# Designs tried in a protein design run: designed miniproteins, single chains, continued (3). Part 35

Each design is a single chain, and the fold is of that chain. pLDDT is the mean over its residues in the fold that is shown.

## One batch from the design tools (miniprotein)

Design m9270
Fold by ESMFold2-Fast:
Structure m9270 (fold): chain A 62 residues (1-62)
Amino acid sequence: SDVILRVLSKETGISLEEARELVDLIKEGKFEEARKKAEELSKKTGVSAENILSGAKAAAAE
């Protein structure tokens, strides 16, 4: 999980704390909150919300 969080952070430009928060929201089943967070991070980083969410879902499934 730690290694995949680092990969997500590197690929998307979000912080490790932001990556962990997103993954925790997904693990808790809070998918609507996770989507909103990914959209906010997308505006900040320039990476699409879809790519951020896909990375977070992969990290949550590990």
Scores: mean pLDDT 80

Design m9271
Fold by ESMFold2-Fast:
Structure m9271 (fold): chain A 112 residues (1-112)
Amino acid sequence: LQAINCYKKALELNPNFAEAHYNLGNVYFNLKNYEEAGKEYQKAIELSKDPSIQIKGHIGLAKCYLAAGNKNGAEEYLEKAKKLFEEKKNELTPEQQAEIQKELDELQQEID
């Protein structure tokens, strides 16, 4: 809850701060507020030109769908994240590639 207030204040100063939307999505997800988490991940995707944030935003949306019991929605967004990751691999650092690959593999295992 304290973290939510901090990110909301950051967004009051810069509403287009894609990273703050992504972080706020993660906080809502951890609070099991999947509806609000999904909205914040969507905003992060829309506002960001950073491929790591765009890919992680799609992973976040897939996790929200899975947590809500919508396996088909989770599969759709996981495939979108995988496609974007393959298209943008050369724009990511080796550390970002390893982190994203791990998240994709873990999410696939949860869906299976």
Scores: mean pLDDT 83

Design m9272
Fold by ESMFold2-Fast:
Structure m9272 (fold): chain A 57 residues (1-57)
Amino acid sequence: MKPLPIDEIIEKTKDKVSDEVLEALRYEHELNKKITSDEEAKKAREEFLEWGKKIVE
């Protein structure tokens, strides 16, 4: 599945669609941003745990 540029979709649709559609697009963009932040936090925790294992071992 090819990724769609959310920012470009919002820009193209804001002149052509209702406020309800724009609100749905903004919600989807915020959700994607939160998912990315959570992945970064998870990666940081994994690195910390791996560092701890090397010290203890």
Scores: mean pLDDT 62

Design m9273
Fold by ESMFold2-Fast:
Structure m9273 (fold): chain A 60 residues (1-60)
Amino acid sequence: SESKLESYKLIGRDVLDANADDPEKAAQARETILKIVEEKLDPSSVAELRAEMEAYLATL
């Protein structure tokens, strides 16, 4: 699942970049992706993706 995690990290950044002009939409998009990946990735990978997306969102 490591390759899946890396793919979702890239998707997450792309989605946040696409919504960089609207922080509320970016935050909502983050929650949507995290809900989807909770069914596809193990809990530790989901936690890592969540932390990385939250850190990236804070830079927007």
Scores: mean pLDDT 80

Design m9274
Fold by ESMFold2-Fast:
Structure m9274 (fold): chain A 62 residues (1-62)
Amino acid sequence: SSREFAEENREYAEELVKEGRYEEAIEVLTNTAKLLDAAGDTELAEELRRMAEEIRRKKEES
């Protein structure tokens, strides 16, 4: 399902963040959000984009 797909990629992005791989985490979340939008799951897509923005800010502050 779209929710399972979103959760799986969110978890993967969290793992990438723990490894300091911020750009890869942002890319995973952004690409997943695009696929969710294409499937009509706009709310899930927006949640992942917000997470990507939070990670981007964290990277810039580091």
Scores: mean pLDDT 85

Design m9275
Fold by ESMFold2-Fast:
Structure m9275 (fold): chain A 61 residues (1-61)
Amino acid sequence: VLVPAEAASEVIRAIREGGGTILSIQAVGDNVRIEFEVPDSEIPKIKEIAERGGGTFVIKE
């Protein structure tokens, strides 16, 4: 996922609370790219949080 820096903390928190694992966090200009693994049931919640923050959600297999 790619989110504005101000939204990154909420996205990271949602991933951890959902039992997910954070694989990487990278600063990309004014945005933060977060790569993670979560249970499928948590994906909609994390996507909603990221999109509300003005971010882009991409699923990688």
Scores: mean pLDDT 71

Design m9276
Fold by ESMFold2-Fast:
Structure m9276 (fold): chain A 70 residues (1-70)
Amino acid sequence: GAMEERLRAGAEETGVSEEYLRKQIEVVKVVNNGGTIEFDGIKVEYDKATNTLTITTPDGVTYTFTVKEL
């Protein structure tokens, strides 16, 4: 997907596996604890109160996901 391509592009530009893994861990940590993180022009925002995840790409496209049922 577009979001995955942006993340991979960032990793390719870096050229270092360790840096890429650190970035992945940081994103996961923010999503788990709630909050906002911005990298490579991608903004990820997670609201724990509503279980809503909002991702905004550099192209200005916004994706909103609500975990209502699991």
Scores: mean pLDDT 61

Design m9277
Fold by ESMFold2-Fast:
Structure m9277 (fold): chain A 62 residues (1-62)
Amino acid sequence: SELAEEYRRKAEEDLKLAEEYEKKAEEAEAAGDKETARKYMLKSVGYRIRAIGLELDAELAE
């Protein structure tokens, strides 16, 4: 299904964003900026949760 392929592409994009925000959170922690680190960590978790939802949508669209 073309729709399933689209959901999987979006899930891959969200996982890449999650990894990028995770790295930014680690950099902020290293710099002592706990507030920025927390914000980036929450963004990373949010993208991972959304990616899981998109993978489920992809399976249902097959």
Scores: mean pLDDT 88

Design m9278
Fold by ESMFold2-Fast:
Structure m9278 (fold): chain A 62 residues (1-62)
Amino acid sequence: SLAEEVLEYAIRTAELLALEKAKELGMEDVEVEVEVEGNTVRAVARSGDKEVVVELTVPPVP
């Protein structure tokens, strides 16, 4: 469904944003974990003691 495609797009976007932000902060050997809760996608990029969080809210598809 279109809603599933929008969610998949949001997941990929959140991962890419988390990785880019981690790169900007000089984080190396970064692991990314994605969590979905309702209409919110949360990507967490971790490296040692450092963490970057990106949250995206998926709007309802008309």
Scores: mean pLDDT 79

Design m9279
Fold by ESMFold2-Fast:
Structure m9279 (fold): chain A 85 residues (1-85)
Amino acid sequence: EKAEKLKKAAEYFKKAAEAAEKGKAEEAAEYTKKGAEYLKEAGIEIDPEEVAEKVRELMEEGREKEVAEALKGAAEMAEKKAEAL
């Protein structure tokens, strides 16, 4: 179950990164929130609302590449954690 939650988190972070690359701030934030919710369910200390708001702020500032890179990194980490379980 924990591994499945981490895989879901990775899936949503990948969707968030794609949305960020396309400049879709709200979609990127919503997918980030979903991914963070799954990380929290997997026992990782994270605030889904806080990270979603940060994504919105950075996207509005034109920092789409930084957001996309961070989300890709988060997806990779979640996937590796799931595989280690």
Scores: mean pLDDT 85

Design m9280
Fold by ESMFold2-Fast:
Structure m9280 (fold): chain A 82 residues (1-82)
Amino acid sequence: MSKEEELERKKKEIERLRELAREHREAARETERARRELEEENEGSVLKEVIIRLLGIAAAVERELARRAEEKAKKLEEELKK
């Protein structure tokens, strides 16, 4: 494989990871919005409380996945500078 083909492959992987991070951040925002909308409903139920907690966990997972994707992209960008 040529050095140029390897460089191009790494650049595409960086772009893919950056896009993945954006998608996870978007999912986290949408999940957090759904959680807030449920919290604002005046009808309390045990099921509602469970769903609110699960949405909170899901949003936290999406934020962590975004962070990890960004970290991987940064490491690949640093490798391209060497």
Scores: mean pLDDT 82

Design m9281
Fold by ESMFold2-Fast:
Structure m9281 (fold): chain A 59 residues (1-59)
Amino acid sequence: EVDELGRLAQLVRQALADGLSPEEIRKRLVEAGFPEDLAESIAKMVEKGLAEGRARRAA
């Protein structure tokens, strides 16, 4: 268990709840001291999730 992973998950969750874009999430992670490669990967995953969510509709 690593505190950094918990902080990363919390930042991403809060940013998504606030309606921030994947680019904004990436910037927040870099600003919080996470590596660029990690922030880039997270932003890309969020972007994919949002694109899939837009393609899928619940009943």
Scores: mean pLDDT 73

Design m9282
Fold by ESMFold2-Fast:
Structure m9282 (fold): chain A 55 residues (1-55)
Amino acid sequence: SIGERLVEAARELAAQVPPAVALQLVRQSLDDAVKDGLLSEEEAREILRRAEEVI
């Protein structure tokens, strides 16, 4: 799912960029996905929480 891919991307980003930058990039992707109708705001919030756990 898109959520699983974003959490995996967050883990990969955490190895390459500072945590604050990785989190910002994940937030931008989630915001775009909500605007495009791919995710609800609730789903995006849960995915962000899971991404924060791996960053």
Scores: mean pLDDT 81

Design m9283
Fold by ESMFold2-Fast:
Structure m9283 (fold): chain A 60 residues (1-60)
Amino acid sequence: ADELVEKAERFIELAEELQRKGRFDDAKFMLEQAREYAELAEKLGSPRAKELLERVRKLE
């Protein structure tokens, strides 16, 4: 669970940096990865998964 949360957070951070640089297609790919890891964390009962999914949704 913690490893999936850490991976989702990392992909969100990368997506934010890519959006700042104007690389929106690359950012979208990173957000898709973040969403997949956050959804897996939610299935494993991670309370942080909801917050991560909200962050991905706001950046899409």
Scores: mean pLDDT 81

Design m9284
Fold by ESMFold2-Fast:
Structure m9284 (fold): chain A 98 residues (1-98)
Amino acid sequence: DDIAEEIALLEEHIATLEKAKKEGLKTILEVIAKINKSELPDEKEVEELKEQLKKEVKELLEKGLISEEVAEAFLKDPLGVDNWIKLYEELKRVLESQ
């Protein structure tokens, strides 16, 4: 069941981000850099990523897949670990309702 596989993947992402938060990591970029053992992207790449993420979150809101509250918080801080946890938790709830 594809839905069950997507839910399991979201649960894994949530667990990874919760652990990163407990370890003091603040942004998704720090989490990715730690996993990949890479350096953080430059300021231009970060700004381009933020704009792309804002566009994707607006599309999720328009499709009714996330709440306005989660979307508004994410648009204020699209790299924040707490916002990514909330986003994944809402997407998981939507999939569980299908």
Scores: mean pLDDT 83

Design m9285
Fold by ESMFold2-Fast:
Structure m9285 (fold): chain A 60 residues (1-60)
Amino acid sequence: GRIVRALQPVPATSPDELALRPGDLVEVLEKVDDEWWRVRSLSTGEEGIVPKSTLEEVEE
């Protein structure tokens, strides 16, 4: 899938959100809406939604 990198700390404030640190790599699973994407952490395998503005796309 598409791999993206966290640009900044992402706090999880609800059970459906995923907490990320800067530099964390995630796979995009679904573009839920214009602001939020469902992703999977490559390091932990955890899934959740994150603000798309916190992510940078990387080439495979």
Scores: mean pLDDT 77

Design m9286
Fold by ESMFold2-Fast:
Structure m9286 (fold): chain A 106 residues (1-106)
Amino acid sequence: AAEEGIKAGEEAAEAGREAAEAAGTEGRKKAGLAAAEAGEAAARAARAAGTEEGGKGGIEGAEAARAGAEAAREGKGAVGAAAGAAGAAGAKAAGAIGSGSWELAR
């Protein structure tokens, strides 16, 4: 699970960067960059989790980031930007789950 989450996050980050580079407008470029940041955060969360549940959270964050990158690449403009932001939020949530597991154990 953790290794799959790391790979998914890295692939989402790459897709976001490619979408940003291919973007003909600032809005699409920002959407691609947001998706790339979300993918990197998801990969980092999966690596830090060390648990199977944390790894699953990382995968879910990466899937959201990838959807944002795809929307940005297809030139959906504001929709792509919103999808990228949602991916970033998902990735952060995944990270919080991995980091917060010690609080639930207390």
Scores: mean pLDDT 61

Design m9287
Fold by ESMFold2-Fast:
Structure m9287 (fold): chain A 69 residues (1-69)
Amino acid sequence: PSEEEIEREIVLSLILMFASLVKMYPEEKDDLEKTIELLKRLKEEAEKLGDKEGVEIAEKTIKELEEKL
């Protein structure tokens, strides 16, 4: 695989991992805010890589975490 393909897979895997754990994330505001910020950065990388699925999953996960704030 190309380096771009590997990067795309890594970014998507990270987004999917966070999405799978959204209901189990800590209730502490500071931890939620840090996780949301990380997901926003992963969404930006997914957009750069043209990964529409990763972007959509990241957006949904961010919204679910923001609802916990």
Scores: mean pLDDT 75

Design m9288
Fold by ESMFold2-Fast:
Structure m9288 (fold): chain A 55 residues (1-55)
Amino acid sequence: GAAEMARAGAAAGLAGAKAAAQDLYRHGEVTEEAMRRALAAPTAEEAARAASDGA
């Protein structure tokens, strides 16, 4: 699910977490708001949390 993909992205670091958020948005699994929050996040953990909150 979206939370699992976000966590896998976070394990790859901040860039991976942001890429995962963008992929989840492209597949309709998260909102644009959640993706934007993830892209603005300063850490991989915050990016993953923002993406998961939008699913």
Scores: mean pLDDT 75

Design m9289
Fold by ESMFold2-Fast:
Structure m9289 (fold): chain A 68 residues (1-68)
Amino acid sequence: DEMKEYLKKAIETGDQKEVAKAMLLYRKKEGTDNGVTLEEALEMVKTIMEEAGVTVKQIAEAMLETLE
């Protein structure tokens, strides 16, 4: 599962872009892709992190648990 691999990489590297890639795949799978770009997805991840006060690792772990 490519989405799980992006989330695992985000946990290992702390790279926000890996979470953004996973989120884009999730949206496409749900049929909610509606033209969201990687840049827009990255900004959404940044906003969630700032508002919730969470790290890349924490958000990636939470998403991965939902998918397992």
Scores: mean pLDDT 77

Design m9290
Fold by ESMFold2-Fast:
Order: sequence, then C-alpha cells, then structure tokens
Structure m9290 (fold): chain A 59 residues (1-59)
Amino acid sequence: SLEEQRRASRLAGEAIRKIGDAVDYGLKLAKETSKEEAEKEMEEKMKEVGEESTKKIKE
C-alpha cells in the first residue's frame, strides 16, 4: 500500500543518512588517528545502524 511504501521510504532514508554519517565519521577519524582505529569505529557504528534498522522494520 501507499502507507507501507511511505513508511519503508522513510526508514530507508533514515538508514542511508546514518550510514553516511558513519562513513563521514570514519573518514574524519582516519585523518586524525589511524586507519585501524577508524575502521574499527566505523564498523561498530555500521553494525549498530544495521541492528536498529532491522528492529524498526520488524515492528
């Protein structure tokens, strides 16, 4: 339905923005610290976004 499509689009948009934020954070961290530290931190944030998005979709 249109309502379901609208909800899905909103959730997808939120997830995309959070993924973009995580990537931007990782890039900044890589410039300020090390590649290893940046990769670890970015992976953790990406994992959180994935878990949160999955939980919201299952609702």
Scores: mean pLDDT 76

Design m9291
Fold by ESMFold2-Fast:
Structure m9291 (fold): chain A 56 residues (1-56)
Amino acid sequence: ELEEQLKKELEEIKAKGDRAYKRMTEISRLRSKNTPENIEKIGEIDKEMREEALKD
């Protein structure tokens, strides 16, 4: 299963570090403009980060 194999690889610290940095940067950018759409986007990013943490 290609997707499952990729998920396991992405759980490695290398990919996690890159994703965390990008998500933090995006959240900061979205917070600076504070629009309803940006708030929803922050929620999506936060949820995805939480899902990654659960796998950790």
Scores: mean pLDDT 69

Design m9292
Fold by ESMFold2-Fast:
Structure m9292 (fold): chain A 75 residues (1-75)
Amino acid sequence: EELEKEIKRTLVIMGLAVLSRIPEVRDLAEKAIDALNAGDYETAIKYLKEAYQRAPEEDRPLIENILKLVEEIKK
């Protein structure tokens, strides 16, 4: 269980690092990373949902996958 959560957290951080390279959602990706590091998963989800609405269509699947992983960690 701990290993699974650690792997999911690593995948989320890697995905957020990729999103931070996209100018349209960089600020939201950075805020989501800060929220995640603080253990505030609800705030991270809020910023990721806002990033989904602002992101180019081609980047939305990555944001959706990150959202699913964060929601699984929160459970």
Scores: mean pLDDT 83

Design m9293
Fold by ESMFold2-Fast:
Structure m9293 (fold): chain A 82 residues (1-82)
Amino acid sequence: VAELKKKIAERAEGLAKAVAEAPEELKRRARETAERDLELAKKEAPEELKEVLELAAKAVLAAAEGDVEKAKEYVEKARELA
């Protein structure tokens, strides 16, 4: 479980950085995907992974909305859970 949490946090960091630098149309698509991922994490994720998956989705969502500072905060919190 710990290894999976670390991988989720690492992927969120990489994806948030990529999305922050992406063109506006790709940011829009990333936002829609992150919103769906956040809903799925809240409803379907196992308790052990729920918080890290929610933080990962929030990081990508913040990056897609142009809030790089919040995206970094969510990534850091996800990494602390791993």
Scores: mean pLDDT 80

Design m9294
Fold by ESMFold2-Fast:
Structure m9294 (fold): chain A 56 residues (1-56)
Amino acid sequence: GMAALREGGRRAGEAGAAGDNEKARELSLQAAKDGGVSHLEATRAGVAGYLEAQGS
């Protein structure tokens, strides 16, 4: 669901902030799979979560 996607996006954001771009990418794809939604929808939700994490 959307909550899992946002949490996954937040974790991806944390990895990206640490400079681990490969891990950030992997976590984003994992969030999409875990959320059970299309890649496009998952990417949109994940980006929102990622931006929220980066804003913190």
Scores: mean pLDDT 66

Design m9295
Fold by ESMFold2-Fast:
Structure m9295 (fold): chain A 97 residues (1-97)
Amino acid sequence: MKLSKEELEAEILATLAIMYAHLARLSPDDEVQLELIEKAYELALEVEKISTDPALVRRTFEAVAEAARQVAEKSTNPEIREKLRKLADELEKRAKE
């Protein structure tokens, strides 16, 4: 019962992280894109803390990392680009653990 509730919460948080990552790709503003990716990153870390499913954690990290890379490549602001690349690198490293 407890593990079932925790896993449901993890699935909800993973879904929210992926949704924020998708919204970031749709945003026309680089600063809003960064804010949405940072929120997705925080939610992905929360999934790692509560989930008992390593596949869910990996899938969530990979989805947010991919969105961060895509947003970084399209960004015209070098500071935002660097922050997004660092977030993507951290998530990719964690996904390979």
Scores: mean pLDDT 83

Design m9296
Fold by ESMFold2-Fast:
Order: structure tokens, then sequence, then C-alpha cells
Structure m9296 (fold): chain A 86 residues (1-86)
């Protein structure tokens, strides 16, 4: 269901945020620090949108789910960059 998809997206975003915060603490290069900060910002935006939709009680639209999933995908890319330059 759309709600289950939203709940899975929230779990993915929260995991990405935790990993990105750990990467920021360990980052030794400016590239790794900036990538980790970008991953944090994107994951936080995804979490905020997902929580707002869950709190609304409305069925998420396809567009709302795609926006959240896109933010998660971009956060995952930024996390990968942070790992590569750490």
Amino acid sequence: SARERLERALERAERLLKEAKELLKKAKTEAAKEAAKTAIKLAEKAIKLAKELLASGKEPSREELLEIETLIGLAAIARGIAKSFS
C-alpha cells in the first residue's frame, strides 16, 4: 500500500540520517564533510515530509512518494561520496 511504502521510505531516510551523522563525525576531508552535510540535509527533508504525510492521515499521492524517494536517493548518493572521501 501507499502508506506501507511511505513507512518504508521513512525508515530508509532515518537510517541514512544516522549513517550520514556518523560519517560527518569521522570525516577528515572538506569533500567528505560537505557530502555528509548534504546527505544530512536531504535525509532530514525526506523525514519531515514523510512525518507530515503520516500525521495528516491522508493516503500519500504518487507525486508525494516520488518526492520523498528522490530525496532519499540523493541522500544515498551524497552518503556514498562522503564514504569515498572520508
Scores: mean pLDDT 89

Design m9297
Fold by ESMFold2-Fast:
Structure m9297 (fold): chain A 65 residues (1-65)
Amino acid sequence: MTAAELQAEAERLAELTAREAREMGLPEEEVERYRAEILATDDVARQVGLALRAIGDAIQLELER
């Protein structure tokens, strides 16, 4: 996988994560923070970890309601 392919995958992951987290009720500022963090890293494991944390935060907000 090239650097360009890694960046394209990071963008896809960031957009999917933002969409799902937003639909689950995560605040827009928090969604944008996770999106930016995923896009700022070239470590695939960290990108995936950030996506999982965003979804986890959205689930936690639902549980705290």
Scores: mean pLDDT 78

Design m9298
Fold by ESMFold2-Fast:
Structure m9298 (fold): chain A 71 residues (1-71)
Amino acid sequence: EAEELLEKLEEALRNRDLETALEILKQLSKMGLVDESSVEALEKAIEEGDEVAALAGVRDSLEQARKKLAE
């Protein structure tokens, strides 16, 4: 379940699919694997057109979720 979402998030990151990444982060946030603040930050970066910040945020969230899941 969570592992599948992480795999989809990694694919969204590779494809620069920020909308799909945002939906996955919302799901991970509901599971407690990603902070709500990370979801809000990505949403804001997308709204502002800051692709560099958005991609960096997705990458950081992916690593955070992996680390939290391993606990």
Scores: mean pLDDT 82

Design m9299
Fold by ESMFold2-Fast:
Structure m9299 (fold): chain A 96 residues (1-96)
Amino acid sequence: MSAEEHVREAIEKLEEALRLAKEAGASERVLEELEKAIKYAKEALETGDPAKLEEAARYAARAAELAEEEGLREVAELAREAVGHVGEALRLLGAP
């Protein structure tokens, strides 16, 4: 899988996480962190900027923690899978 393919997979998982979070009535904190993760992942896909991927991973990881605290296990799992995909994209781009 290419770096771009990993970023696309991360976006798909984050968008599914956001959909489920909205259906479950998640807090605005969870929704905002997921929306920021999606925004930065999409910017990274457009620009190739690894700093945007690092931002996406940070927001996705925080969304996963907050979702877990709210009992939203599936949302947390999808956000963690997105973090994994962003991490692989960063590794393929030569980021530390």
Scores: mean pLDDT 88

Design m9300
Fold by ESMFold2-Fast:
Structure m9300 (fold): chain A 65 residues (1-65)
Amino acid sequence: KKELAEYLLILAEELKEVDPKLAEALKELAEAILKNDKEKIEESLKRIAELVGEETAEDLRKRIE
């Protein structure tokens, strides 16, 4: 959980200049994971699915478990 959130925060920082919308979505997902906020995790995963595809969002959902 925490390791995944930390990785997502690092990835978001690296993508901030290249893809700011994806960076923001990854940061929101990481924060939601750290707070164990189920509703915000679902919202962030939906945004990520819209940006990079359903398959990537599904893989992230599986890793959060």
Scores: mean pLDDT 80

Design m9301
Fold by ESMFold2-Fast:
Structure m9301 (fold): chain A 61 residues (1-61)
Amino acid sequence: SALAAAVDTVVADIRGIAASEPLAVTREIVDRTVAWARQRLPPEVAAELEARLQAILAEAE
């Protein structure tokens, strides 16, 4: 679906940021993205996005 493709794109973009930017910068972007998703997306989609972004942060620590 278009929404699933958009989620995959966001995850890929943030993974790229995590590879090139300091962890503190990536964490700020993840926090803002999760906050936006919770306000705008269906709860199940926001939860999936949050879980995938938190996994990126855990790998970067």
Scores: mean pLDDT 84

Design m9302
Fold by ESMFold2-Fast:
Structure m9302 (fold): chain A 55 residues (1-55)
Amino acid sequence: MGAAKADVREAIRKYRAGKPDRAAAVALQEKLIAARKAGVTSAEILAIEKDVINA
């Protein structure tokens, strides 16, 4: 789903740009788990992460 991928992208961007604390890491993991449950693959998550890093 587009929304699940957008949530993951935003969570990764926020984690990288923001303060790298435990709560931010937990929030990112929860979004990743939710995206996988919604049908987003590990390959798609990796592609989103690399896209954010290279933006």
Scores: mean pLDDT 74

Design m9303
Fold by ESMFold2-Fast:
Structure m9303 (fold): chain A 117 residues (1-117)
Amino acid sequence: MLEEFEKQIREGLENDRTELRLDEEGLIEHFSVSTNPEELAALGEFLEGLVEGHRARGTSAETAEALAEQFELIAEAARRVAEKEKDEKKKAALLTAADLFERAARRLRELAAEARR
């Protein structure tokens, strides 16, 4: 799974495309990122909206934890691609995406803890 996200991220950078697709369960089936700062800002807003939507719906602890784990996996994949990236702009975009996913994962883990009260 981690290697698959690393591949998707590398291919996305070559094609300069930001894309996030969810499966029927609401889990990420595809993620790629570009160096476009407007697309990175839109990704951040999308992830914040997704977390807020789960909070508003009273998402189960199990669902919140599953999403958090997947977001943490994508953040790790982005950091691994960034470590090998020589283009400073691409590296910065990857680290920004990783930070956005880690922030969303943290909020989802908080939701899971709240649901277990």
Scores: mean pLDDT 81

Design m9304
Fold by ESMFold2-Fast:
Structure m9304 (fold): chain A 97 residues (1-97)
Amino acid sequence: SARERAIELAREMIELAEEALRLAKTGDPSKIPELVGLILRMIGLLLELEGIEEADPLVLEAARLALEAGLLALQGKLEEAEKKIEEARKLLEEAEK
């Protein structure tokens, strides 16, 4: 269903944001290309999710927070990124009720 697809896309975006944060926490500049690749994948998933007219607003917000977290991780704002991932998970859990 459109609902199940939207939730799956948002969940994948949260998982990608968590991986981006993990890579950023290494402080290793050689991980920057991989981190950028994760962000590009998240942008593609968000565009697909935004195309779903029946997507729950909570799912859309969770996906946007996940992308914001990935971008914060790329900037080295690790604590802010972690907070956005936690907020995204809470919204997705609420949407699954």
Scores: mean pLDDT 89

Design m9305
Fold by ESMFold2-Fast:
Structure m9305 (fold): chain A 59 residues (1-59)
Amino acid sequence: MEREERDYRLALNLARSLLRQSGGRLSDEELREEVLRQLGRPVDEGVLDRAVEEARAEF
């Protein structure tokens, strides 16, 4: 898997888990910060934003 696609999938799965665990209480900013913290490495802003938006839309 390409780096960007892998990063997207990891960020999406983390965002989904965080939304489920919090019952949707996390803001998009908090969600982005928590995903980045858990990944422990930089991720493209566009990839991160798409992952958070998709997780929110599914929730």
Scores: mean pLDDT 79

Design m9306
Fold by ESMFold2-Fast:
Structure m9306 (fold): chain A 62 residues (1-62)
Amino acid sequence: DNRRFAEGAAQALRDLGTQLGQTDLGQQQAQVVLQHADSPREEIRQLTNQQASQIQNAAPLP
């Protein structure tokens, strides 16, 4: 079920954003993944990895 897979990926991005102090960015990237919920799973996975990288890159160094 691609929809459920995309929802799980979106939640992971929201959680990552919260952990890194980038809650708004995490929410924004989660919405991007949900807009592509009808895409093949591999594309959703690749998109999710790209969005996660953006959240991580926005996090300040410790």
Scores: mean pLDDT 80

Design m9307
Fold by ESMFold2-Fast:
Structure m9307 (fold): chain A 59 residues (1-59)
Amino acid sequence: AAEYQAKIDALSALYRRDPNPSMREVADALGISQATLSRRFSSIEELENALLRAWLQAS
């Protein structure tokens, strides 16, 4: 929960600054390797969809 919220918050801040960040920038913002990010999400589109769902549920 708290750990996942911190990751969502970091990604939200990144997307506010740059609406089309690369996988490298996303991984860097989360403090993980690009390989770890790719293992969790097959594509940046899947990651963005997960973020959108989180934001919709927070609304």
Scores: mean pLDDT 67

Design m9308
Fold by ESMFold2-Fast:
Structure m9308 (fold): chain A 66 residues (1-66)
Amino acid sequence: AREEARKKFEEELKELAKMLGVSEATLRRAFEEEDEAFFKELFGEELVPGVLKAAKAVKKAINTEL
């Protein structure tokens, strides 16, 4: 379950990074560190709370016992 969730996250992360024109590593770091400033710059202020909430939910689901 966690392995499948991580794999799906990694695949979606690669696609999103390609669409945004940023490196996969940069986008992964932003999600892992919940980089509000980075998300605000890419998505705009109004979408940041939703993006951060999604990032926290994914991070918690994948790393529940880490």
Scores: mean pLDDT 70

